Designed miniproteins, single chains, continued (4). Designs and how they scored, part 76

Each design is a single chain, and the fold is of that chain. pLDDT is the mean over its residues in the fold that is shown.

## One batch from the design tools (miniprotein)

Design m14791
Fold by ESMFold2-Fast:
Structure m14791 (fold): chain A 86 residues (1-86)
Amino acid sequence: SAAEDAALAAQLAALELAARAAEEAGLLETAALLREARRLAAEYAEALRAGDEERAAELEEQLARLEAEIEPHREEVRAAVEALLA
């Protein structure tokens, strides 16, 4: 649906902004994790579009694991985004 497509586009844009902000702040490892999350989110969107339920489920699990890895850096990424937008 258009709403689902818009939500995915917004998520990809947010991850790109976060990765860029992290990179500008010198958080190179965190920026790499955020770029990987964006890549997996884009692949997830493609799997959903193709009707590949098995691939979508696998990517959803990979995204959940990567999100858990990024979570300890959440405040640092937020500060980097705020600094970039100031």
Scores: mean pLDDT 86

Design m14792
Fold by ESMFold2-Fast:
Structure m14792 (fold): chain A 60 residues (1-60)
Amino acid sequence: SQADAEAAARAAADAELLARMAKLQADLAGAPLAERARAAAAVADAVQAELDATLAAIRA
């Protein structure tokens, strides 16, 4: 179905994002806590912006 195709596309995009995040986390594993915290905050802000955009689209 179209819903299944859309779910598969979202899952593929999500997997790509998670792979990039895992690489960033690995690169930062030895970094000071403050550096890791700043990276985590930036990712959280980006995720929140995507969520807000998705909710706005659903409510339109």
Scores: mean pLDDT 76

Design m14793
Fold by ESMFold2-Fast:
Structure m14793 (fold): chain A 88 residues (1-88)
Amino acid sequence: GNEKAKEALELAEKALELAVEAVKAASEGKFEEAEELLKEAEELLRKAEELLREAREEGADPKLILEAEVALGVAQIAAGVAKTILSK
């Protein structure tokens, strides 16, 4: 439970880093690199969501769940921004 919540947090934080890098790459006209970074970020977000679901099912600490949910949400917003830039 708790270890999966911590892993979900770590993956969400890494996904945020990649999503921010995707935004920067897109702003520099490096669209292929931005798309690759976004794809990697989205894969990490899917894994983080799965781990967070399992952590909830296993009775992880509600505070750890909340921290992971907030990090996941922020990373999802950043990935959405990158996707929006690439769609224009």
Scores: mean pLDDT 86

Design m14794
Fold by ESMFold2-Fast:
Structure m14794 (fold): chain A 66 residues (1-66)
Amino acid sequence: MREEAVRWAREHLSPREARAVELEAKAIEAADKGDYKKAVELLKEALKLYPNPTFEERLKEAEEKL
């Protein structure tokens, strides 16, 4: 679950990494609602905080929907 992943990250990861995971969760929620532009913005912010291949893959998918 996305909420469980964000909570786990806050407890076990650095504050920067936890914030990146939170931004990813918000981006997934935005994409689920069809707001791909918002999802792209959130994923770009997550990548600036913590580069991660999963964030890059999600960003590419969201950009392809624009």
Scores: mean pLDDT 76

Design m14795
Fold by ESMFold2-Fast:
Structure m14795 (fold): chain A 70 residues (1-70)
Amino acid sequence: GEALREEARRLLEEAERYTVLGLTGSDPVAHARRARELAERAAELAREAGDEKLYQGAVNTARAADAVLA
């Protein structure tokens, strides 16, 4: 329920911050890896909560992190 959605949202917000650090920071690989891990966990929790919008946001953030790693 709601607690899973709130946790997924928090993890997604943290993943988005690390994605920005991956694009602009001095250690892009480490920050992008952390962003991917957080986004993947957010996607799992969003799926469990049944929140499709949060799930799509988490998947998109994971893809953005993967683009930095490619």
Scores: mean pLDDT 81

Design m14796
Fold by ESMFold2-Fast:
Structure m14796 (fold): chain A 74 residues (1-74)
Amino acid sequence: PPSEEELEAEVKESLVLAAASILKTHGATEEDLPLIEKWLKRAEEAEEELRRLGLDTSPVREAKKILEEAIKKI
């Protein structure tokens, strides 16, 4: 079973992946910029926690790319 820290990091990862997927599917407008920026910060936090714990950061890095592309399309 994962440690409490590992479980919390994986939950944060799952939330970031879900947010990126939803934004990619529905698209983004300038009204969504503050929301996308908040999720980008949460993705950075999740990536740092996963890296510290020695867990795979690849899914969060891909989610960050999706969020960055959403901003570029506005």
Scores: mean pLDDT 82

Design m14797
Fold by ESMFold2-Fast:
Structure m14797 (fold): chain A 57 residues (1-57)
Amino acid sequence: MKVEKTVTDANGKEVTLTFDSEEAAKAYERYRKASLDPNATQEEIDKAADELNKLFS
């Protein structure tokens, strides 16, 4: 089943994305939040990216 989520892109614009699973949507949202947070550690960004990559690799 496909899941739609509204996320904020790198330019601060809200975009609705379609994902093949709820887990993929959550992994993407976690990665985007970490990437957009200037106080996020590199470890947090890398962990979120790894979780996302595991779902799409």
Scores: mean pLDDT 70

Design m14798
Fold by ESMFold2-Fast:
Parts: C-alpha cells; structure tokens; sequence
Structure m14798 (fold): chain A 94 residues (1-94)
C-alpha cells in the first residue's frame, strides 16, 4: 500500500504540472486528474483497502488520459501522460 500511495502522489504532481502548462479546457481537465490522484493516495494511505485504492487509481488514470487529449501544448500533454502512467502504477501496486 505504501508503493500505491507513492505512485498516486507522483500522479498528482504530474497532473498539477499539466494543469500549470495547459491552456483552455486542458487546465480544468488536468486539475480534475490531480484531485482524483490525491483521492487515490488518500485511499492507499488511510488503508481503505486494495479494491478501493485500485478503483480510485484507475479513475485518476482515466482523468489524466482525458487531460492529455485536451492539452493545448506538448508540455501539458507530456505531464498528463506521466500522470496517467503513475496512476496506472498505483492501481497495479494496490
């Protein structure tokens, strides 16, 4: 569970970077991905269970993928892709 929490925190960091770099609709999408990743980290850190942590992390990965599609530039897109990668790793570690 510690590994799942660490990956979810990294997903939140990258989603936050995507939000800072993004333009227009990408800003809100990336911010949403960051919030979802924080939720996954919380689930892992509070020991809400492997199923709950995995479900939250998969939701964060989906949000990060959407943020990548809505990114207005390459920097935001790369950050969103990293956020999705780490959220997926959090789900696998749960």
Amino acid sequence: MEEAAEYARKAAEYATEAARAAEGEGVLAAAGAAIAAIGAAFAAEKGLGAEETRRSALAAAKAARAAGELAGNEEAKKAAEKAAEYARKAAEAA
Scores: mean pLDDT 83

Design m14799
Fold by ESMFold2-Fast:
Structure m14799 (fold): chain A 89 residues (1-89)
Amino acid sequence: MKAEELLKEAKKLAEEAKRLAEKAVEALEQGDIEKAKELLEEANKKIQEMAKLGEEAKKLSKEAYLEILELEVEATMYVLKAAVALAVS
């Protein structure tokens, strides 16, 4: 896989993880704790996959690696916000 392809996949994973985290918060507002947990687990899996793409990109392009790392941080912040909402539910 080329660095540009890794970056493209990382962007897709970041958007999916953010959407899953937002849906988890919505599920909590509706009282569906189990659904929120499932959505957060799925979001975390996307972040783990993104981290692997980052390690691959690091070998090919430092620029792509840093961009993927930034995307991973953003997605992680969404998941952490949802996890905090779950903890106080």
Scores: mean pLDDT 86

Design m14800
Fold by ESMFold2-Fast:
Structure m14800 (fold): chain A 75 residues (1-75)
Amino acid sequence: MERARRLLDTLIETLRINAKPEQQPAVDAIEEALRKLLDGEISLEEFRNFLETLRDVIPEEVREQIASVAESAYA
């Protein structure tokens, strides 16, 4: 659990540093979704479906990297 939370915190910090101002609301939404995933409030499938709703704001490569880190943290 602690290792997963550290991976999540590192991911969010990296996203915030590299995100454009117009992408910041999407980063906030991703942070909330990742915390809910770690707390068991949503499933990994629901998290992946949520990332798909951001396809017009967040590039596919970045969304796949986020999903990969979330899967590693959740496992």
Scores: mean pLDDT 76

Design m14801
Fold by ESMFold2-Fast:
Structure m14801 (fold): chain A 60 residues (1-60)
Amino acid sequence: GVEEDAKEAEEKAREIALKEGLSEEDAERVGRGAGQMVKAGMSAETAVKMGEAEARLAAS
């Protein structure tokens, strides 16, 4: 369901943010954002891609 999809997107976006070099705290924020986007009706795939883009901008 949406809750499981949101949790999966949160975990995936957090993992990507950590790989991009963000702190654990910033990576958690990116992950939470992706999860919230899924709960708001965005697909998990799109939410994760947006989180990845945010992480890349934050890392630069």
Scores: mean pLDDT 85

Design m14802
Fold by ESMFold2-Fast:
Structure m14802 (fold): chain A 78 residues (1-78)
Amino acid sequence: SMEVEKLLEEAERLIKEALKALLEGDYEKAIELAEEAIRLAEEAKRLAEEEGDKESALRAEILEGIARIILGLAKLLK
């Protein structure tokens, strides 16, 4: 759906911003952005599963995984 695609696009944008913050040493910002990306990816996965869209559900799960790795690294380096 368009809603799922918008959530996935926003999660990807937040992941890119979180990586930028991490590279710049702004660990607090990286944490906040990664946590928001996780929330959007979880919502996208829920909606995709309700719609039977297995491909978008998998994309959401991958984005959630990436965001969780960024979150963990930012917390470790803080």
Scores: mean pLDDT 91

Design m14805
Fold by ESMFold2-Fast:
Structure m14805 (fold): chain A 92 residues (1-92)
Amino acid sequence: SKAAKEAAIELIEAAVEAGAKVEVEVEGDKVTIKISGLDAVSLTALALRAIGLALDGVPVEVEIEGDTLTITVGGLSEEEAKEVKEYAESLK
């Protein structure tokens, strides 16, 4: 959906602006956004932003493993998921 694509892009942009290392993987109708290199406060702020999008009805899952924040955004078409990954790669 457009809302899911916009949410994924918003989260990627916020992570990059915060100075994070961002890696995006496509998993069918989902993108997995792996965020590292942030302090605990910045990482928590991004996690809360993702949770806010989930509360607004975007299919978002959040996981923290050590110093890595993983955000999975669903509800995408396969084309939208690929476009999100290509956008993230363009920011490197």
Scores: mean pLDDT 84

Design m14806
Fold by ESMFold2-Fast:
Structure m14806 (fold): chain A 78 residues (1-78)
Amino acid sequence: SKGLEEAIEKIKKLAKKPVELAKEGKLTEEELEKLEKEALELLEFLKSRGLPEEKYEELKELLKKGVEEAKKIIEERK
């Protein structure tokens, strides 16, 4: 469905956005936590709406990697 496709694309962008913002020095730890929470809530919602498990795991891994990379960049900036 259109809504599911748009939401998947949003999650992919949310996985990349924290890293980009962290590299620019525009992301705080609090903002990163908020983005992670919003992305995970959206991902769980999509799973409840019939997102295939393979795609769910793929997106979850992308989010985890993006958050971990952003955290490292924020720590290195301090």
Scores: mean pLDDT 80

Design m14807
Fold by ESMFold2-Fast:
Parts: structure tokens; C-alpha cells; sequence
Structure m14807 (fold): chain A 66 residues (1-66)
């Protein structure tokens, strides 16, 4: 959905100060733990290690087990 795509985009582009809110917005848009882990894994597979670490930190701040 558009809301879910927007929430995922916000999660990937979140500044550290907005990380927890971005992770909670992803959950509110129907994001699952499997999708959260897949996003981090896909970013690492693409060689985007710094971005993957940032997204992982944002998800952990919002209470996700990644």
C-alpha cells in the first residue's frame, strides 16, 4: 500500500533522532518482523552496510528483534 511504502521509505531515510518513530510507523503500517529482518538483510546483500546498520538500529529502538 502507499502508506506502507511511505513508512518503509521513512524508515530507510530516518535521521537517528527520528529512528524510533520511523520504526513504530512501519509497525503501524502493517510491517512484520520477517519484513524488518528482510530489509536489513537485503541492504547488507546490496553492500549498503552503513544504511543496513542505521535501519537495524532504528528497528531495535522501536522494539523490533533484528
Amino acid sequence: SAARSAALGRLVLAAPADAEAAGKAFAAAGGTQAEALAVVDNLRAAGLDDLAARVEAALRAAGWAV
Scores: mean pLDDT 75

Design m14808
Fold by ESMFold2-Fast:
Structure m14808 (fold): chain A 93 residues (1-93)
Amino acid sequence: MKVVVIETLNDTENTVKALEELIPELTKEDKVYIFDLGSKDDTVKRIKELLDKNNIEYEVITDKEEGQKLFKELKEKYGENVIVINAGIIRKL
């Protein structure tokens, strides 16, 4: 099982492109966590639509402290299976 963490702040086009590149590597058993850092545009909506189209499970986190705690838990549980998209950049742990 892979876990994808998306950190976004109005980086819509770069984030969507990075996710589109990752989607062929993802299965229905994988999960995406969307950490919304206060996007003022439709970034989160576009990410959700792309994930829904591909039947990938997701959850939106808007609280910074909850997001930090969850990220630590995900790294401890899934380790090298955690993939981060930050400002449209894909990082494998």
Scores: mean pLDDT 78

Design m14809
Fold by ESMFold2-Fast:
Structure m14809 (fold): chain A 65 residues (1-65)
Amino acid sequence: LSAEEKRRKVVLAVGYAILGIGHELDGDLEAAAKSYEEALKLAKEIGESMPAVEKKLKELKEKLA
């Protein structure tokens, strides 16, 4: 990944994480989980972890199961 590609993916991952938080505040747990999954996919592509988002997604999936 170039520096520009990594920067773009960081911005997108953070954007999806914020979107997930917004959906949780609206009570839409399914939309929140989807947004967190997209954030984690982008983080994985750049070799970064998002432990808070990973924990949040796990908790949401347990509630939705």
Scores: mean pLDDT 81

Design m14811
Fold by ESMFold2-Fast:
Structure m14811 (fold): chain A 55 residues (1-55)
Amino acid sequence: LEEFVLNLVKKLTGLTEEEIKKLSDYELRSIARLLHQITGLPEEEILEALKKVKE
Protein backbone atom coordinates (compact mmCIF):
# COMPACT_ATOMS: atom_id res chain seq x y z
CA LEU A 1 0.00 0.00 0.00
CA GLU A 2 2.76 2.49 0.96
CA GLU A 3 4.68 1.94 -2.31
CA PHE A 4 1.45 2.20 -4.34
CA VAL A 5 0.41 5.45 -2.63
CA LEU A 6 3.93 6.92 -2.93
CA ASN A 7 4.15 6.11 -6.67
CA LEU A 8 0.69 7.57 -7.31
CA VAL A 9 1.56 10.81 -5.46
CA LYS A 10 4.81 11.10 -7.47
CA LYS A 11 2.85 10.63 -10.72
CA LEU A 12 0.14 13.16 -9.82
CA THR A 13 2.30 15.88 -8.21
CA GLY A 14 5.72 15.45 -9.87
CA LEU A 15 7.32 15.56 -6.40
CA THR A 16 10.24 13.35 -5.38
CA GLU A 17 10.00 10.99 -2.40
CA GLU A 18 12.20 13.39 -0.38
CA GLU A 19 9.87 16.32 -1.19
CA ILE A 20 6.81 14.23 -0.23
CA LYS A 21 8.42 13.45 3.17
CA LYS A 22 8.75 17.23 3.80
CA LEU A 23 5.06 18.05 3.12
CA SER A 24 2.95 19.62 5.87
CA ASP A 25 0.02 17.80 7.53
CA TYR A 26 -2.37 19.99 5.52
CA GLU A 27 -0.69 19.05 2.23
CA LEU A 28 -0.71 15.32 3.10
CA ARG A 29 -4.42 15.50 3.98
CA SER A 30 -5.18 17.28 0.68
CA ILE A 31 -3.31 14.58 -1.25
CA ALA A 32 -5.11 11.81 0.70
CA ARG A 33 -8.45 13.41 -0.21
CA LEU A 34 -7.53 13.52 -3.91
CA LEU A 35 -6.29 9.91 -3.90
CA HIS A 36 -9.49 8.79 -2.15
CA GLN A 37 -11.53 10.26 -5.03
CA ILE A 38 -9.30 8.60 -7.66
CA THR A 39 -8.76 5.14 -6.10
CA GLY A 40 -11.83 4.62 -3.89
CA LEU A 41 -9.55 3.64 -0.98
CA PRO A 42 -10.56 5.11 2.41
CA GLU A 43 -9.04 8.57 2.96
CA GLU A 44 -7.88 7.50 6.46
CA GLU A 45 -5.94 4.49 5.06
CA ILE A 46 -4.20 6.67 2.46
CA LEU A 47 -3.30 9.31 5.05
CA GLU A 48 -1.81 6.64 7.37
CA ALA A 49 0.22 5.21 4.46
CA LEU A 50 1.57 8.70 3.67
CA LYS A 51 2.50 9.26 7.33
CA LYS A 52 4.42 5.95 7.35
CA VAL A 53 6.33 7.06 4.23
CA LYS A 54 7.23 10.28 6.10
CA GLU A 55 8.79 8.16 8.88
Scores: mean pLDDT 77

Design m14812
Fold by ESMFold2-Fast:
Parts: sequence; structure tokens; C-alpha cells
Structure m14812 (fold): chain A 74 residues (1-74)
Amino acid sequence: SGLELSLKLLQIPLEKIRKGAEEGNLELIEEGKKEFEKLLEIASRVLPPEELEKLKKEFEEVVEEAKKIMEEKE
């Protein structure tokens, strides 16, 4: 379904954040964050609240992990 595809597409910017942290690339991390927020805003109109909450928590965890990795490299 389109909703299932939307959930999979939201993983793409999260992977960009992870890759950016691994590479020490702050621009890639910021790009992934912006892409996720844009896609989440669109998805919020069609996804159930429980799925939105899970995605928001995953995003927060990915960003926090990226921050810790970047602090180790900076």
C-alpha cells in the first residue's frame, strides 16, 4: 500500500543521518534531518498516531546517536 511505501521511504533519510555520522559529514546529517522532517509532515496526514510516534522516537534515537558519533570525531 501507499502507506507501507511511505514508511519504507522514511527510512532513507534516517540512513543518510547514520551514514553522515559514520563519515563525519555534518552536511549529510543535516540533509537527512530535513528530508525526514519534510516526509514526516506529509506522512502525518495519512499515518496512524502510533506509527507517527514510533517514527519520531526512531528519528530522535538516530539523531542522538549521530550527535555522539560526531562529538567523538570533532
Scores: mean pLDDT 81

Design m14813
Fold by ESMFold2-Fast:
Structure m14813 (fold): chain A 101 residues (1-101)
Amino acid sequence: ALSENTAKGISYLLKGALAASEGNLEEAIKYYEEAVKYLSADPSALIQTGAAYYMLGKVYEEMGNLEKAKEYYDKAIALAEAAGTARGAASAELIRNEREG
């Protein structure tokens, strides 16, 4: 079952994605930062926390803040690798390619 923290974190991820789709990048950052707070409180939610960091990286990249984008992509990569899954490893490699390209 999803913990209350993971459920709240996913809710904030969805709110962030909606804000980003509407071009409200500052609002998207706020929601993704809240998502990280709730998801990082659940030790089982490493993959979801990594997704939140990836979304923060994408928003900062869209804003032209490449230093912040790289910082968040690196955090997402670290959590994907820490998850110890083949999918996590593949996600980390894709994020590295976005960060460099």
Scores: mean pLDDT 80

Design m14814
Fold by ESMFold2-Fast:
Structure m14814 (fold): chain A 91 residues (1-91)
Amino acid sequence: DKKKNLEEAIKYLDKAIEGLESGKASSREIIRYVALALKHAMEAIDDEEVKKKLAELVEKAIEAIENDDYEEAIKYIKEAKKIVEEELKKL
């Protein structure tokens, strides 16, 4: 179910954003959330260019988290969320 996978991806991206903004989640837990979001999105999205862009944004978000650049990480995760929401609207 493509819709269910995109909704799960959005849920994990929201958890990552909340964890970064609240400071209540570990970096490892946030990285796990963005990785799970990517996995679910990749299962639902057929467009290879969209998949590539999402993978790039998630990789940049993880790098930003590892560098303690949480503002940049939030920006990349929000961009990824927007792409997933746009794909959900096409269904």
Scores: mean pLDDT 89

Design m14815
Fold by ESMFold2-Fast:
Structure m14815 (fold): chain A 79 residues (1-79)
Amino acid sequence: MKKVTEEDLEKIKEAALAVPGVVDVRVTISDDGTHANVLVAGETAESAQAARDAALKMAKELGIPTSVAAVPASQARLP
């Protein structure tokens, strides 16, 4: 499997952040360096889903296996 690079993570994060209504994006590399994990928080369920789709599209263009979770900001609030 190919290794994920920091540039790949930045491109995935930027793609998700470019979606209107996105409030937070977190991107991490798996322990084996072969796939990325993305968490997206949007102001609405629709913006969160659009950001998830943007992240997945970028990951596919880069050829990186990626897991994406998307949540509305109301459910992603810190305690």
Scores: mean pLDDT 76

Design m14816
Fold by ESMFold2-Fast:
Structure m14816 (fold): chain A 72 residues (1-72)
Amino acid sequence: KWEELEKQGRELEKKGDLVGAARKYAFAGVVAEQEGDYKKAAELYRKAAELLERAGNTSGANDLRYQAEKLE
């Protein structure tokens, strides 16, 4: 479920693929949200936002931070 996507995100992050990692964490957040785990979804969206910020995509990071904020 979301754990598998989070694992894939961590593998991509270790390889330095920040954008790929952010996408996996964001998808993990969507899955967690579908499962009703809003706190975990918010954490995953914030992790994805951090990775997008590090990759220079501030707009994408802000969108994901907004999604996380809505769940809290």
Scores: mean pLDDT 85

Design m14817
Fold by ESMFold2-Fast:
Order: structure tokens, then C-alpha cells, then sequence
Structure m14817 (fold): chain A 55 residues (1-55)
């Protein structure tokens, strides 16, 4: 199992979604299957988490 976490400050929903898509594409290119994406916003801080397993 692979878990990637990125923190963004003052990010829009579009920016957070773009980051999640970027991380998912990188994992898929590396031979992983993305099983989950979580975006959490707390104040000005947005945390993007992508979970993958070997494909």
C-alpha cells in the first residue's frame, strides 16, 4: 500500500482537485492502482491524501 500526502495553503477547490489528479496520475504511471482520494480543508490549510495499491 502506498499513501501520498500533500499540504496546500490558501488553495481553491480547483487547485486541490488538480493536485489530487497529479498525484493519482504519478502513482498510476508508477504501476499503482488508486483506491482512495481524500481532500480535507481546515481554515486556510488543505490536505490532499491519495492511497494506492500495486496494480
Amino acid sequence: MKKVVEELENASDDEASAKATELARELMAAGYKVTGVKIETEGDKTTVTVVAVPA
Scores: mean pLDDT 81

Design m14818
Fold by ESMFold2-Fast:
Structure m14818 (fold): chain A 74 residues (1-74)
Amino acid sequence: MAEEAIRLGEEGIRLGLELMKQGKIAEGTAVALLGIGAIFLAELGLRTGDEELAREGLEEGKRAVELGKEELEK
């Protein structure tokens, strides 16, 4: 769970940076911040043993990738 959340968060950051390169600064920033949040929550969940934080990280990571791909298609 946490490992997948980190992977998705990293993908979200990459998508956010690609959006910024295309001039979509606000959208890219939002997607990148969701990816960063996913990594932070997953790492915190791993350190504390809090499965709910790891789950929240996974959900944020999925959201970052979903929104990043959607914005790139516009």
Scores: mean pLDDT 84

Design m14819
Fold by ESMFold2-Fast:
Structure m14819 (fold): chain A 74 residues (1-74)
Amino acid sequence: SDVEEAEKLVEEGEELEKQKKYLEAAKKYAEAGSLYARAGDYEKASEAFKKAAEAYRKAGDDELAEIMEYLAEE
């Protein structure tokens, strides 16, 4: 299911963050957020997009971080 796939992507993102692979982690969190939103789980979508925003900022991509922050508020 979309929720199960999103949960797996969050786990993969967390593992990538432990490795300091922030850009790759951000992409995993952003994909998870999209899947949660598609499933109608807006609370988990918001959390995933917030994690993506933080990871993008750590990667030095403030523009993508701002987009993720905007998506987290929807």
Scores: mean pLDDT 89

Design m14820
Fold by ESMFold2-Fast:
Structure m14820 (fold): chain A 70 residues (1-70)
Amino acid sequence: LEEKLEELMKSLSPEAQEKVRKGLEAFKKGDWSAAMKYFAEAAQIALDQGDKVGLEAAMEAASLLAKARA
C-alpha cells in the first residue's frame, strides 16, 4: 500500500509530491485526519496546475489510504 502510494506520487508535480509525502508520514504516525488533509491539498495543487494525471493519482492515493484505515 505505501509502495503503491509512492508510485502514484511520481505522477505529481514536486509541490504536490511534497504534500503526499507529508500525508504518508502522518499515516505512518496513525494521524488519519492529517494524512487525508495533505492528500486533499495535493489534489488541489494538481487541479490548480491543470495536471489531470496528477489529480487522478492524488485521488487514487487518498482512496488507497482510506482502504488501509478501514
Scores: mean pLDDT 73

Design m14821
Fold by ESMFold2-Fast:
Structure m14821 (fold): chain A 68 residues (1-68)
Amino acid sequence: SHMHERVEELLREAERRIENGDLEGAHELLVEALRLIQELEPVDPEFATEARERLGRLALRLSELLEK
């Protein structure tokens, strides 16, 4: 669905922004991705779980970079 594609796009772009040092831009995309993942949870819990795990890994990486 369009929402599934948007979540994948947001997570991919967030990872790119983390790699480029755009930590603020990455954070904004992760917040939007989390919103969409929460909306997908009752419709596609398997996808939502996988996407949330990926988001969690990116959020942890972002948090570690913000401490430095």
Scores: mean pLDDT 87

Design m14822
Fold by ESMFold2-Fast:
Structure m14822 (fold): chain A 76 residues (1-76)
Amino acid sequence: SAAARAEADEHAAKAREALAAGDFEAAQAHLNKAAAADPDHPAVLEAGADLAEAEGAHGLAARLRARAAEARAAAA
């Protein structure tokens, strides 16, 4: 739904803000809420990739970024 996508987008943005501030606990909490609303939203996948990269999970980060690109292409 549009409401679920908006909720996911808001929490994904907050997750990336928390990550930029070095607050990994807040980043994970917001990412969990974003994924619960819409796990396939490109912003959620990108936020997940940023967190994975920061935690050293480079392979997971690359896969999530690829999924985000595919999701954007599919929505166009």
Scores: mean pLDDT 86

Design m14823
Fold by ESMFold2-Fast:
Structure m14823 (fold): chain A 60 residues (1-60)
Amino acid sequence: METYRATVPLTREQAEEVAKRMREAGADVLVVVNGDTASITASGTPEALEKARAIVEEAA
């Protein structure tokens, strides 16, 4: 299993939307929001994680 981690300047609402899109792409996602920063951890297949990375990059 591969793991992708990112720390991005997203609000809680933006982080929840990103996590939803990542889960729809096939990744298992944990999001922790601390102030104005979201820590995202995703696990899944390489294909799901490539899609997850693109979603995070579009949101940030």
Scores: mean pLDDT 80

Design m14824
Fold by ESMFold2-Fast:
Formats: sequence, structure tokens, C-alpha cells
Structure m14824 (fold): chain A 72 residues (1-72)
Amino acid sequence: MLEESKENLEKALDYVRKALEYERKGDREKALEYTLKALEYAGKTIGGGPLSRVNNALKDLPVSLELYHKYG
């Protein structure tokens, strides 16, 4: 795996974890901010199986449903 792609994937997963923490704390604004950061870094990876793992983690976030409703 290219170092750049691996780094971007690791950052995306880290931002998903932060978004989950803020959602659990009721901070919707920060949860949304970190969800968008996670999507940005996930989008920078050439996606196949690794990207699907980030997508599955994001699917469990209530904030990701709000984003889907707003943009999709």
C-alpha cells in the first residue's frame, strides 16, 4: 500500500472515532465537523475494500444519516 493512501485512511478512521465521541457527548456540531473531515480523507484514498470499512463505520453514526438526508 502507498504510504500516502495508508496515511489518509488512518486519518479518516481517526476522525470517525472523534465524530463518534462528540456524537455520544451530544455535540452535534463537532460530530458533523469531524464526520466531514473523515469523508474528506476517505475521498483521498483510492477506494475499494479499505474505503468500505470507513463507510461502514460512518453508517453507524447518527450524523451520517443527517448528511445523507441533507446531501443525498
Scores: mean pLDDT 66

Design m14826
Fold by ESMFold2-Fast:
Structure m14826 (fold): chain A 72 residues (1-72)
Amino acid sequence: DSVVERLIALGEEYLEKAKKEGDEELIEEAEKKAKEAVEKAGIPEEKREETEKRAKLVYVGNEMKKREAEEK
């Protein structure tokens, strides 16, 4: 899925930027949303860590796109 792949790439870039800038709110919210999504999906324990990481990146990418649309 091209949309998911793009959001993951953007999420990685924005997450690194957020860590450097100290945007703890974005990081914390992304972690919370990823954990909730994985829990609701019933992902097995052995795949949770990888799935949470991907979900976190998708969330960050999507959230940053929304912020960009609102500011511009």
Scores: mean pLDDT 73

Design m14827
Fold by ESMFold2-Fast:
Structure m14827 (fold): chain A 93 residues (1-93)
Amino acid sequence: SEAERLLEEAERLIREAEELLREAEKAVEEGDYEKARELIKKARELVREAARLIDEAAKLAETEEERKRVQELATRAVGLELRAIAIEVDIEL
């Protein structure tokens, strides 16, 4: 379905953002704050695009399985945004 296609693309973006934030956390540990900021910026761009796809998929979702996947991916996207903010706060303090 179109909803499933959008959710698959959103999950791909979320997985990429998760990896970028892991790299950002490592960059902070190594004292490379410039690299950490760049990785956070890229991760947030991916999360924003994923949120757009999730919102579109929510409008097209017709099955309970599709609706559950929307909720799961939306929760993960919110979690990544919070993690990005936490890393950014640690750098700027």
Scores: mean pLDDT 89

